# Designed miniproteins, single chains, continued (5): the designs that were tried, part 12

Each design is a single chain, and the fold is of that chain. pLDDT is the mean over its residues in the fold that is shown.

## One batch from the design tools (miniprotein)

Design m16384
Fold by ESMFold2-Fast:
Structure m16384 (fold): chain A 76 residues (1-76)
Amino acid sequence: SSKSKQLQEQLNELLKELSKKYPEVKGLIMGVEQIGENKFIIRVLPGADTDVVADKVVPELQKKFPEATISVTEVY
């Protein structure tokens, strides 16, 4: 739906802002995808430290989307 596409775009825009705010995750994050209702996945580069992204980025996304389930995974 158009609403789902808009939410994906909003999440990717926020993710770009967070990458500027936290230089330690800059260039590691590929994007965010909605994989279900209130379920999201952040894709990072192969070999990237997923814990750094989980510690810095996930809490900020949770503040904007408190009911969301957010996970972090490497891109193949």
Scores: mean pLDDT 76

Design m16385
Fold by ESMFold2-Fast:
Structure m16385 (fold): chain A 85 residues (1-85)
Amino acid sequence: SAEEKFEAAVNALLTLIAENRDFLTKLYNSKDPKVKEEFLKEVTAIDGLVAQAAEAKDAGDYEKAAALAEQAKAQLEALVKKFAK
């Protein structure tokens, strides 16, 4: 169901955050102002998608909520890959 897809997407996103927590904390506390600014812009975009997914879920639109949660996860994966170089 769309609800099961949403739950799976949320669990996948939370797992990715947990697995990368130390790395993300280092980026947040970066002393390089360019790295910090770029990181915070990406985090703000991901937070926006998470907020939209929560709103869609609360409205009963689990299909939209799942898609937004998957998009948030994909952006977080891209962020981790980008800053791991």
Scores: mean pLDDT 87

Design m16386
Fold by ESMFold2-Fast:
Structure m16386 (fold): chain A 80 residues (1-80)
Amino acid sequence: SLADLIREKILELGRARATESPERTFELARKIAEELRPHVPELSDRILELLEGAEDTPEGRREAVGQVIQLLVDEYVRLS
C-alpha cells in the first residue's frame, strides 16, 4: 500500500539521517521524492521545494531532511 511505502521511506530516511553524511541523506530524500511522484505528486513537489530551500551547509541539509521526515509522517498519519 501507499502507507506501507511511506512508512518504509520514513524508516530508511530516519536511519540515513542518523548514520550517513548530510550529503548522502539529502540525495536519498530527493530520490524518495522522485519515487513518490507517481503516487502522490503534491507531496513529492513539497519535498523538492523544501530541499531546494535548504542552506548549502551540512547542518542546513540535515535540518531539511528532518523536515522531509515530518512531511512523510504527516502523510502516513493522513493515510492511516
Scores: mean pLDDT 87

Design m16387
Fold by ESMFold2-Fast:
Structure m16387 (fold): chain A 74 residues (1-74)
Amino acid sequence: SMMDLALELARAAARWVARHLHGASEAERERVIDKLLATVVELLRDVYGYEPSAEEVERMREVMREVVDAEVAA
């Protein structure tokens, strides 16, 4: 489904960026997640013609947060 693609793109983006967030504060991680989320939403809209709902965007945000938290060492 398009939502499965959206979640996979969200996970991939978060995994890529998480490697650069070691030692970042929670506030810094959230700012990066916000920027990545905006980029993934833009890609889904512009490339796939898919506009995620506000609820789907929040689901992608939670997935990105989970990935970043799992990968980033304090």
Scores: mean pLDDT 83

Design m16388
Fold by ESMFold2-Fast:
Structure m16388 (fold): chain A 97 residues (1-97)
Amino acid sequence: MEEAKEAAKELLIKAMMEEEKLSREEAEENIEIIKVEEEDGAVVLEVGKDGAVTVIALTKEQVEEIKKTGRLSPEQQAEMERLSLEYVAKKKGLPLP
């Protein structure tokens, strides 16, 4: 589970650096891991970012890929994003996407 926390943190840092043009240090200061849980074979993390909570869901395969290569393939990235959105919808009682 520490592996999944580090993987999610690296993905969020990378996304913030690309999207908001922040340095790695600035991105790290904007990330706070609030909660980690396991759901339906995935590790789900709630991460604080800019006063909002972002949800990241990672499968075992995605964690292993990040450990080996430092990134996800485009297909794995898309699946991670889908799982994360599905978890948020489920938690808020919204229809699944």
Scores: mean pLDDT 70

Design m16389
Fold by ESMFold2-Fast:
Structure m16389 (fold): chain A 94 residues (1-94)
Amino acid sequence: AETLSKNDLLNLLTGKEVKIGNKTYQSVPQLVQDLSLRRDLFSDDSYLALMSIINKCKDISDVEQREQCIKNELDKLSEDNFNKIVQDLIKLSK
């Protein structure tokens, strides 16, 4: 019933509070734990793409530079890959 914007994914991947369906994500470690426990709900392509973005940007200590890194990686996603990640995240939130 809900859709996610690129800004929602940016907020999610920067550890800001994001509500998806019946779940509220408050941190990137919480999201990563959910992804690991419910890996069956994610396609391999979506999981690898999402984890690649997280791993590439996670070690950037400066908040603004980390947000810019995530934004740049999200902007590189095709529309199809973005939509697939959104659909899988919505499934995870149930």
Scores: mean pLDDT 81

Design m16390
Fold by ESMFold2-Fast:
Parts: sequence; C-alpha cells; structure tokens
Structure m16390 (fold): chain A 61 residues (1-61)
Amino acid sequence: SEEELIEEVVEEALELSKVKSEDEVFRAMMNRIYLRGVEMGLSSEQIVELAKRAYERLKEL
C-alpha cells in the first residue's frame, strides 16, 4: 500500500541518516519512492504526492 511504502522509505531514511548527510538521505529517499512507485504501477502524480507525504513525515520526526 502507499502507507506501507511511506513507512518503508522513512525507515530507510532514518537508518541512512546515521551515516549519510541530509542531502544524501533526501536523494536516496526520492529515488526509492520513484523506483517503488513505478514497480507498484503508480502514476507520476501519485509518485509526486507520495514523495511529499514521505518528506513531510520525515521532517516531523
């Protein structure tokens, strides 16, 4: 589900943040959302929305 993808991506971003810069974490997160979204058959619009939601969630932590 989209929520599961967001949770997966945020979890990966948190792990990466232990050893990577914020810019590197952000890039990795965006790349993961794009690749996973395409694999799930999501539209470009849905992928962009998912990226926004994941980023907002990460920044609120």
Scores: mean pLDDT 80

Design m16391
Fold by ESMFold2-Fast:
Structure m16391 (fold): chain A 90 residues (1-90)
Amino acid sequence: SKRIEELRKELLELTKKVEENVSEGDREELLEILEEVFPGRAEEVLEEVERALGGLISVEGAKELVRAVKVVEEGLRLLKEEAERRREEE
């Protein structure tokens, strides 16, 4: 699924950029990161994330989003490793 791979790449890139900058950044820096990942849609994406997190996007809120994305990515990695393990044991 090319669409799923593209979304995964976008999420990984967003996670890395937010992780590297959000610890020092404010809302403006987060918007700059989102503009790089979603050109022309940064404000829209931030509003969606803010709504999903209960209307609060702070540095702490951005860190929680990064943690959530990392948990999902870790879960996908573990599932991939388990699938690979099963293929090797056949």
Scores: mean pLDDT 58

Design m16392
Fold by ESMFold2-Fast:
Parts: C-alpha cells; structure tokens; sequence
Structure m16392 (fold): chain A 103 residues (1-103)
C-alpha cells in the first residue's frame, strides 16, 4: 500500500478513537483528498471514506459483535468484486475491527 493511503487510514482511526463525529471525519477526508493529485490514490482514499461512513452507520444501529461481522462480510464482498484492492480492503477492515473491539 502507498504510505499516504496507510497514513489516511491511521488518521481516520485516530479521529474515531477520539470520538469525532462522522461530519468531522468527512471534513478531514475532504482535506486529505484535496491534497491528492494521483487519480489512483484518490480512488483508494474514496474507498476508505466510504468504509468509514459505512462503519459509523453500522455502529449507530448494531451491537459491537454485529458490526465486526458486518465489516468482515463487507471486506469479503469487496475483495471478491475488486481483487486488485484486496490489500487496501484488508488493511482498512482490520484497523476498523481492531478499533471496534477496543470500544
């Protein structure tokens, strides 16, 4: 994975640990995306943004255990549909699952 993409995931996880709102996390993602010139990196960051938004929605509506299982399922589906993104999907979903387990 590109270093900038890993840094973006780690930053989003940090904000979630701090209890930041979805709106605050979306604003930070918009800031990060504004600095990205490579279309491929932009696509990766948009996927991270989408997964973060989905995780927030799941956390509002489901138990911790259900959120973890949903993230595993989403990860499997994304890897099956976009095998070229498998490393990114695995990195993001693993980080989010670790975060949820600590809550």
Amino acid sequence: LPEKVKEAVDRIVELMKEGKTLEEIQAEMDRILAEVTDPRERGALELIRSLAETTFILMENMSKEEVIEALKFIGEELRARYPELAELVDYVTEKFIELIKEM
Scores: mean pLDDT 82

Design m16393
Fold by ESMFold2-Fast:
Structure m16393 (fold): chain A 82 residues (1-82)
Amino acid sequence: MIEELAQRVIDIIREEVDPETAEKLIPKVRQAAKYASSLPDKEKALDAFVTAVSLIVFEEVDPETAKRIGEKVRELAEEALA
């Protein structure tokens, strides 16, 4: 679940940001996914992962692009809970 979600988030980042920014964000996203997948509760794991991704993107990316990425990540998290 979280690993599959992380792969899709990485794809979104590669599509929305320049390659240099993507290479900085991808390792942080993978670390966030590893931490989230260690949590026993599926909902808490998804919340932790989405929160971490939002913070990572907010630090390195302009607010408009961060908002677009955040909206796509939220949609993926909602699909994972369905």
Scores: mean pLDDT 80

Design m16394
Fold by ESMFold2-Fast:
Structure m16394 (fold): chain A 87 residues (1-87)
Amino acid sequence: MKKVQEGAKKLKEYYEYLKKREDLSEEEKEEFAKKVREWQENGKEEIQAALDELEKKLSPREEELEKLKEEEVIEILIKLLEELIKE
């Protein structure tokens, strides 16, 4: 579970960033870009483990997700990631 929890924390930060991207300063966007690059080099396994667990939860909801706006999908992803972090 440790890899899933660490990956879920990173993915949650990413989706929360996407939700608020229009309200962020250029400095905050640059800082977040640095984090994403670090995760791509040193957090790939953890992120993949969290994505695999998300896929298991999302597969039964595929038809629902196809009808939703991007912002609504992001909110669902954040909630599922919060559940993974709490486990």
Scores: mean pLDDT 77

Design m16395
Fold by ESMFold2-Fast:
Structure m16395 (fold): chain A 138 residues (1-138)
Amino acid sequence: MVPSLEEMRKRIEELIEKAEGLLKQLEANPSDQAVRDELERTLAQLLFEVMRYASRLVAKGEITEEDKELIKRVLKLVLRAYSILTGKKYELSDEQIEEAVEYFIELAKKVAESNSITEMLRAISEFFRKVLELIKKE
C-alpha cells in the first residue's frame, strides 16, 4: 500500500522533531559523535522524505504555500544543523531561501517524471550544490 500524503507529512514532522531534539543535544555537547552521526542520518532521511512528498504533490498539481513553508522549514533546519556539525556559517538570505525552495520544487518535478530512486538521490545532490553556490554569493 502506497503511503498517503497525510502519512508522508506526519513522517516528515516526526523527522523534523527528531532532528531538532538531536540538534539541541549537539548544541549542549558538540563533541558527541553518536549524536552527530544520528543527526546526519536523520537529516539525510528528512531530505529524502521531503523530496518524495514534494514530487507527489507536483505530480498531482497540488503544491500549496503551506507545502512551500514546510520545505523552507526543512531547509532552515538543515542549514542550522550543518553550521553546528561543520563549525562553518551556512546562512541564506530570505531571497536566497525562496530561490532554493523554487529550485527544490523544480527538482521534485523531475523526480515525479522519472519514477527512480537514483533520480531522487541525484535531485537531492543537485539541491545541495545549488544551496552551497547561493552561500558563496556575497
Scores: mean pLDDT 83

Design m16396
Fold by ESMFold2-Fast:
Structure m16396 (fold): chain A 87 residues (1-87)
Amino acid sequence: MTKKEILELKGEEYAKEKNLKEVEGAVRTLAKLLGSEDEEVAEGARKGLVAIAKTHPELVIPVLEELLKSEDEKVVKLAKEALEEIK
């Protein structure tokens, strides 16, 4: 599997997680990975966040909206794409 596929599957796994502290930790980690110089990692993190948002949108949407204020144009673009897929 590609790094992108692994991160998307991890997001789907955390979408089923009932421990909110673990879900919050995963959301924070994936949000940081949106800034990765590895395009496959950054895109995988975006897909992982979208997967978690299917069950925990209240944990993901505020984080993505905060990332829209980022100075990193790539992070802003990926956050916008994630929000578009969630809505």
Scores: mean pLDDT 83

Design m16397
Fold by ESMFold2-Fast:
Order: structure tokens, then sequence, then C-alpha cells
Structure m16397 (fold): chain A 88 residues (1-88)
């Protein structure tokens, strides 16, 4: 869980995630940054219980990066929202 982050903590984590996606998954910096931003949006929406909005972000991410990213959004048994982002 990312929890509640300051703007400075959020930017540091976005940068770290972007750098990891470029290095390890061979994404362009632009695509890696887009994925990192989408992950943060998904985390915020999941924390708020906004399932349909989270699914919309997942669909937009997959349309932006067809064949490169798979996103799954799910509801747990207690109604908690989770998601998984996979680079393919």
Amino acid sequence: SLGVLTPEQREALLKAMTETLVKDQKLSEEDARYVAEAVFRLNDLAAQGKYEEAKKIAEELQKRLPGKVKVTVFKGPNGKIGFRVEIV
C-alpha cells in the first residue's frame, strides 16, 4: 500500500518507478512515466473504493500501451478494491 503521501514523496516514488520500468522492463521514459502515474491513480481510486473508475483507468492504460501492459482490477471478498499491473 502506498498510503497517504506528500507531494515530494509521491514525485520521488513516481521517479523511482519510472526508472525501474525503463531499466528492467525496457519501456520508453514516456511510457514508463505514464504507467507509474496510472499506478498511483489506481492506488488512490482503490483506496477510495471507486471500482468502476479504477476499471476505466485500467482500460485507458491498456489502450495507450496495447500489447505492452496488462491491468487487472478486482474486488476482494470484503469489497476492498485491488489491482495488478503487468508488463508483457
Scores: mean pLDDT 81

Design m16398
Fold by ESMFold2-Fast:
Order: C-alpha cells, then structure tokens, then sequence
Structure m16398 (fold): chain A 93 residues (1-93)
C-alpha cells in the first residue's frame, strides 16, 4: 500500500504544481518566499520522480541487489514528501 500511496502523492503533487503555474502565470513577478518554495518543491518533485523511476527500472531490468533499488525509491519518496510539505507551507494543500 505504500507504493499506491506514493503514486497518489505524486499525482497530487503534480496537480498542485500545475495549479500553481496557472494561478501565478508570471513567475518573474514572484520575488517572494512562496515563489522560492514553489520552485524548490518543483525541483524536489522532479528529482524524486526520477529516482523512483530509476529504482524501479534498476530492479526490473538489471536483477541488481534490492537494497540499491530500494534506496533509490526511498530517496525519491523522501524528496516527494518534502515537495508536498513545501506546497502545504505555500498554502496550496
């Protein structure tokens, strides 16, 4: 169920990222703490998703030791959770 929760969390985070972009169409005007948090959250979400995908692909394609694949997935999940926390601080969640 942790995997299912992670996928739902990722989908939610992406939805809020799109909503934020629509709500604030001119990022050049965003010289606020909220704008910095939004950019950092976007970066964390992107990196987290990438790590999760790499971990899953590594486990499936390479028959590599599970600890390495699991570590990538765990790091990705942690980054996604941090992104969601930042969205909450911005007041989007």
Amino acid sequence: EREKELEEVLRRAEEYLELLRRHTPDPRKLDSPAAKLALEAERLLREGRRLIEEGRALAEASDVPLPEAQRLIDEGAEKVRRALRLYEEIGLM
Scores: mean pLDDT 68

Design m16399
Fold by ESMFold2-Fast:
Structure m16399 (fold): chain A 57 residues (1-57)
Amino acid sequence: AEEELKEFTKKGLADLLAAGMPEDVAKQMTRKEGLELGKELGLSEERIEEIIEEALK
């Protein structure tokens, strides 16, 4: 669950950056998509935010 969110976040950011999206916009979109996935996986909002920010570091 947590590893799935982490890998999803890293891949999502990398794919958006490779497509030429600005870093700030790519990170914003990745956070939104990650929050949706994390909720589907049954993770708390606080834990989702921690995983996403760690993956974006």
Scores: mean pLDDT 81

Design m16400
Fold by ESMFold2-Fast:
Structure m16400 (fold): chain A 83 residues (1-83)
Amino acid sequence: DKRVEDTLQQQIETLRRVLSSRNEPEAAREGIRTLRLMKELMQKQGLSDDGIIEQLRILTDALLDSPADFIRRLSRRIERGLA
């Protein structure tokens, strides 16, 4: 869906811009990979386009607030089999 792809691209550009300005290029790369993976996972689980868009925005905000902590928490949730 174009709306989901457009939102993903906007969030990727936001992460790249903000984290690069903070001199955190590794956090930017990890955050971008996380957003792409979560989009695919949510689509596979049948979440609505509006739901995916909302989650991508929430994930981006969380990644910007505390990239390392968020990625750590998300990895743990994926390991627990977030359906």
Scores: mean pLDDT 75

Design m16401
Fold by ESMFold2-Fast:
Structure m16401 (fold): chain A 90 residues (1-90)
Amino acid sequence: KERLLELLDEIDEAVRARDFDRARETLEELRELVEEEAPQLLPLLEQLEDAIDYYQAVAEDPNASASQVTAAKLRVIGEIESLRIAIERL
């Protein structure tokens, strides 16, 4: 449980810094532990992966507005919070 929360905090930090390579590396490590310890959380993890991919796509799009980038980032933060709550209930 503590290691899952630690990795989730690392993903949050990486996403806020727009370090998408670090976010994906940490997410892969989190996925491996979730598959072993809490496979019921895989759907939430997939939602987080999708949110991060969308945020990167919007953040790297020169035609995206600042509001679109902010909305995409807030979606990632929301998915992290949902996954955190689910892990804390384990």
Scores: mean pLDDT 85

Design m16402
Fold by ESMFold2-Fast:
Structure m16402 (fold): chain A 100 residues (1-100)
Amino acid sequence: MTPEERIERMKEILDKYFKAAFNGEKVELSEEEKDALLDALDEVRKTLEEEKKNGKIKYKKAAEVYEAWKNGEARVWSDLSEEEKEEIKELLREAIEKLA
């Protein structure tokens, strides 16, 4: 895959995952799709840590959810507000674009 094809594939995987999660559908991910999702999540972590270090947090609600998860607080996807979900989705999309 070209780098551009890989980014489009990662975006498709995330959209597939979140669309199914919102509809309560079961999602079967291949090992390659799981690896791509984990890469995107690691890039999100790096982005949030860098923004926190620089005091320039763009997605404040997503950052708060991430800090709660780091502190062992059980905030599952279904318990998140629509604003928190939307910021997390946007942050994931930006993270995938940075992997280009």
Scores: mean pLDDT 68

Design m16403
Fold by ESMFold2-Fast:
Structure m16403 (fold): chain A 80 residues (1-80)
Amino acid sequence: AGAGTAASPEEAFAMALVHALNQGYSVEEAARIAKRVALQAGMDPETVERWAEEVRGMTPDEARAWALSRLTPEQAAALA
């Protein structure tokens, strides 16, 4: 497969955020989970803090839409 199927740190953050929101976590808790997952995936600490801060100001629906926009349509469908 071209470019492979491995999740980037960006995709890891977005997938973890959607998964946590789908489990009924608050946006703040989902952002904490996504931050931890993204850091483990090798995301730059400054970037992960910036993304976490951005989504913390959102409603759950806005945060979910933001995360889904960071994923491919196929990845988004698998998490929905």
Scores: mean pLDDT 77

Design m16404
Fold by ESMFold2-Fast:
Structure m16404 (fold): chain A 85 residues (1-85)
Amino acid sequence: SVMEKLARLGEGMLTAAETKAIAEGDKELLDFIREQRERFREGVAKAKSPEEVLELMREVGAKIAEKLPEFKPSIEAILRTMEEL
């Protein structure tokens, strides 16, 4: 389904961000990303439409881009892909 595709794209972004935090040894950033992942997963489980998952991804993506500005182009590319589904 579209919702499953959107959820997988969001999980992929979060996994990439978590992997970067682990590689850098940044425990504070890792904890922050894990908190955003939990919020994303909870929101996806409660979502009733693809639009709700997309909006959740915009919020989570914006928070990650604030902590990882270099990740902003990747987040924007994922959001564009999600909007085309």
Scores: mean pLDDT 84

Design m16405
Fold by ESMFold2-Fast:
Structure m16405 (fold): chain A 71 residues (1-71)
Amino acid sequence: MAEKDLEKLREWLEKARRGELSPIDIAVAILHAAVLIAVLKNSKDPETQKLLKEAQEILDELSRLAEERGF
């Protein structure tokens, strides 16, 4: 259920952008995104590739927010 994992990551990203996530919560969200990417990376299915790309974009944004906030 990659779509549900991605939905949760979208929610965490929006909360992070609002400053509603602690440093620990952002780290957990980054780990979840990395695990999802690792699972999806082996699929050649076009729909799965779209989910992979979005998960990577969320990981990149969460990592940027963590770096900007000094953690």
Scores: mean pLDDT 80

Design m16406
Fold by ESMFold2-Fast:
Structure m16406 (fold): chain A 100 residues (1-100)
Amino acid sequence: SDYFDEIARLLEELGALVAALPADLAARVTAAIAPHIQAAMKALLEGNGEEAKEHLDRAREAVRELRREAEAEGAPADVLELLRGIERLLEEAARLAEKA
C-alpha cells in the first residue's frame, strides 16, 4: 500500500526527532510509544487501517502527556518544539492509516 510506505517514512522522520531529544527524554518517549507503533504497523500489515489509527492516536496522546510534563519541568523551547513535531508526525500517520 502507498499509505504504508508514507506512514513508514513519517515514522522514520519521527525517529530522527526522538534522537535529537535529551537522552533521558528520548528513552521515555521511545518506551511510551514503541508498543503503540508496533501494534499500528501490525494492524496496517493486516489491512486494519482503523485499528492502526487508534494505536497511532494513543502514541500521540502519550507524547502529548510527556510534553506537558517536560513543560512543567521547565524544558527549553527547542525540546518542546521537537515533542510537538513528534505529535504532528503521529497525527499525520494516523490520518493516513484511516485511509488505508
Scores: mean pLDDT 89

Design m16407
Fold by ESMFold2-Fast:
Structure m16407 (fold): chain A 93 residues (1-93)
Amino acid sequence: MEELIEKAAEKASELLPEESAEEIKEKILEAIEEAKKNKDETRLAHIYASVYLLAGEIEEAKKIVKEYLERQGVKKEEIEKMLKKIEELAKKL
């Protein structure tokens, strides 16, 4: 996970020139710890999916989203629609 967060932070720093990869990495780690402390499973799923997506691990990001939505009881058709949106977002990064 730490190596993926580092890659995600490097990619994010290219999109946010005012922030360094190290600063972005620290913010991601703080967000993960806060979400864990608050037992916010939704926030954790969003953070992990975003980290994998920015790191270029698109299939793993889709897997995290799919498994999360399946646990929430979301219908297969809606899950497939969300996964398609993730693919389109990945193309823009």
Scores: mean pLDDT 79

Design m16408
Fold by ESMFold2-Fast:
Structure m16408 (fold): chain A 72 residues (1-72)
Amino acid sequence: MDSFGKKTQEELEKYSEEDMRKFLEENKDKLPEEDQPIVDELEKALENKDMEKAKRAFALMKLRVESIKEEE
């Protein structure tokens, strides 16, 4: 639903570049090889200071980390 995308965007507004970098460093090793492209996209977006791409990659990475925790 479109409302979920909007809610996620509002949650992402709470995260600074530093918060996203910290999340990346703490969680990159917890994700399987299949999700490494998302990690790479977040790293590149943060390096390039592309906050729109960084927030999108961060949202996907956060969703994947939460999914893995629910499977255990």
Scores: mean pLDDT 71

Design m16409
Fold by ESMFold2-Fast:
Structure m16409 (fold): chain A 69 residues (1-69)
Amino acid sequence: SVEELLLKIKGVGPRRARALVALGLDEESLVRMDPEALTELLVNLLGVPAELREETIESIEELQKELRE
């Protein structure tokens, strides 16, 4: 499920994964979104600590790479 994929993102636990799915984030959107834009959404709307920005971006990029292959 998309929720399980979202758990791979640094700073995203079960609560934030459910919130992203409720906002309409699907697998295709996850693959296409800019990692920095998704990270700013996570920090500003869902309360991921700003100190995790770099690790969050890297985890999104790695997840997107896995999903494209």
Scores: mean pLDDT 85

Design m16410
Fold by ESMFold2-Fast:
Order: structure tokens, then C-alpha cells, then sequence
Structure m16410 (fold): chain A 76 residues (1-76)
């Protein structure tokens, strides 16, 4: 099954820049939330999600792995 990675604690500018970088690396990244301060990466395997979480946390980002569907996550 596919896994999601949620990145939070971003400014709107940081979210837009990180979304661009992740999409350029071949990830499917989208800004979520009414404030535009969260980012979700979809279509990951569990291993890919864990590796990306580790990299982003090493850079100072807050990242959480979720097994929820993109639709369910966006409605939160």
C-alpha cells in the first residue's frame, strides 16, 4: 500500500520552495491546509517515506508518516 508524508511547521514561502524541490526530484508534493503551511508527499512506499522523513528531519523540518488517503488528509 502507498504511504503519505506530511511536513508541517513551514512558512508559506518554505512550503512553496520545498514543494518545488521535491517535485523536481520526482516526488508528488502538494501544499495542504488553509494557511498553506503544510506539505504532503503522496505515492510513497513505506521505505521511501521513512528515508525522506529522515532527510527532512535532518534539515530541521517536522515530518510525519501517514497511512491515510490524500482525500482524508486534505479534509483535516
Amino acid sequence: SKTLLVISGLSKEEAEELMKELNEQGYNANIIGTDGTKLVVTGLSREEAEALKEELEAKGYEAEISDETFKELVLK
Scores: mean pLDDT 76

Design m16411
Fold by ESMFold2-Fast:
Structure m16411 (fold): chain A 70 residues (1-70)
Amino acid sequence: MSRRELLIKELQKIVDEFMEKYGDSLSLGQQGLVTQRLADTGRKSYDEGLSVEEARKRMLEEAQRTVDEL
């Protein structure tokens, strides 16, 4: 599996986990915001040449920060 495919898989897992935990409490717009910030963080991590583990850590931190702001 390529590094890009691994990052997309981790992004999808984080989205699924947060939507399962918070989805019923979030509007469609707020769900879109969480997903967009995760996608942007994942893309930036890929462009910076970060490891999958470091990219996952950044995506988790961004997801939690976004939910905490809502």
Scores: mean pLDDT 78

Design m16412
Fold by ESMFold2-Fast:
Formats: sequence, structure tokens, C-alpha cells
Structure m16412 (fold): chain A 95 residues (1-95)
Amino acid sequence: MKELVERIVEALRQALDDFHAAGLLTEEQVAAAKEALDVLSKDPEALFQLVQSLLQKQQELRPRVEAGEISEEEAAAELAKWLVDESLKLASTLL
């Protein structure tokens, strides 16, 4: 369990860094989300809920991109902001 939790946290931290490099998140948003992920790393159930919700959000955005309702860049920006907001929200329930 601990090793899987650590790998998930590292993957999410990398995703936040990639979103920042793409100009989709500020340094402050990345720092806040990473602190939230550190809190979530102590609660595997909450962390797994975040991952499941992230996958659902990606599945919701895909049909909108395919329909031409939003661009791939707009979908990435929405996903990046959602990841920050959801991480902070879930971490706040544990504090």
C-alpha cells in the first residue's frame, strides 16, 4: 500500500509540474496542490478517490473535445484547475 501511494503521489506531482510547464497553472497553484497531495498521501482512501475522480473528469472532457465543443488546450486547462481545486478540497476534509 505505502509504495503504491508514493508512486501515485509522484505521478500527480509530475502532472502538476507538466501543467505548470504548459502555462496552465501558476507556481502558487502547483505548490498548494503539492502540499494537499502530501496530506492525501496519509489517507489512501482519499487519494484513491482523487484518482478515480480524475479519471472520470478525463472521460467527461473527451467527448466535448471530440464534438468540437472545447479545444484540447481548453480541456487540459479545465483538468489542471480541477485537479488543484479537488486536491485542496479533499485535503481540507482531513485537516
Scores: mean pLDDT 84

Design m16413
Fold by ESMFold2-Fast:
Structure m16413 (fold): chain A 64 residues (1-64)
Amino acid sequence: MLVLTPGFRKLTDEQLDALIEFLGLTPEEAEAVREAAKTGVLDESKLSPRQIADLLRLGAVRRV
């Protein structure tokens, strides 16, 4: 299971928009990240393995 780290759960909508643009997420992937910001849990099935790896590398999410 992937969970959002505390720092990333506190991002504003504007900061999330900047992150989405920086990572080059599709609209569907962007919605998965926005939902994760509300729930704290990221649905891995909605993201590519590369995007998951990038989010892990940035410390935005962690495995539990």
Scores: mean pLDDT 78

Design m16414
Fold by ESMFold2-Fast:
Structure m16414 (fold): chain A 67 residues (1-67)
Amino acid sequence: ATNTARLLVELGASHQAATRVANLLLENPNPSAGELAKIPGVGRRLARAAHREAQRGRRQGWSPLEI
């Protein structure tokens, strides 16, 4: 959750939107980009970025907290 939330803030997401994504990733480490795009304040661009970061973290063996 930490790395993806940080990336989203760097890409222009509000802290509130980044927190919503982080909470979803702690509960479900495999959300689709479409599920992420449904989060208020995220949108398609940020959802794709979050999805890719979460998948990268999973491939690298990051914990759900790190993702």
Scores: mean pLDDT 77

Design m16415
Fold by ESMFold2-Fast:
Structure m16415 (fold): chain A 69 residues (1-69)
Amino acid sequence: MYSPLQLSQKMGQASKEVQQLAKEGNMDEAKKKAKETAKELLASGAVDEAEAKVIERYLIEKGEKAAKQ
């Protein structure tokens, strides 16, 4: 199970990876990474299904903003 610190670190790493892929023009890969991260957190028991959906959306939005800027 993730501690709050481990969850924060995982989210930080995933956010950086999603933003980098989006900046490179790989938005499909960025979306895939966001979905995989949410599934990993759900499978670990760190978040519930509703929280996993929020995380997926949050990471995708981060990528979309990075791609526009």
Scores: mean pLDDT 80

Design m16416
Fold by ESMFold2-Fast:
Structure m16416 (fold): chain A 80 residues (1-80)
Amino acid sequence: SDVDQVRAYLGQVYMTLVQAGDTDTLAQVRPLISQVVDQIDNNDYSGAIAQLNRIRDIVAGNPVASAYVDQAIDILNRIQ
């Protein structure tokens, strides 16, 4: 499903930051990823998009992580 694909992209954001060794960014993003998952599970797609925009700003220095966030936002914008 589109929702499962969004969860997969969030996992890729997490793994990209782990592989980069960016522990400071990971510490900031981890609780926000959990909040996005909770919002998706509650069908709060607008709230999830708002948090993904915040994550995008935090990961802006990592183009791979940023691309995964953009793909997640695109999916949620299509299904809301």
Scores: mean pLDDT 89

Design m16417
Fold by ESMFold2-Fast:
Structure m16417 (fold): chain A 75 residues (1-75)
Amino acid sequence: SEEERKAALQAQLDALTAQAHKLIDEINKVSQKLYEAEKAGDEEAVKKYREELNTLIKQLATVRQQAQAVLDQLE
């Protein structure tokens, strides 16, 4: 039914929202580690955390794209 279809899409959107929140929390933690590494002048740690942060940002962008596709189906 249309109601079952919308319920399934809403559940998928809820799961993607939870995944986005988890990624945002990880981004915040890595950003703090990056700030501490920059303050300490630890160039190797700065490079590592910048690469890690870039990976997390790309993952968040993918989750946002997936969420948009679900939202488009709910219209």
Scores: mean pLDDT 91

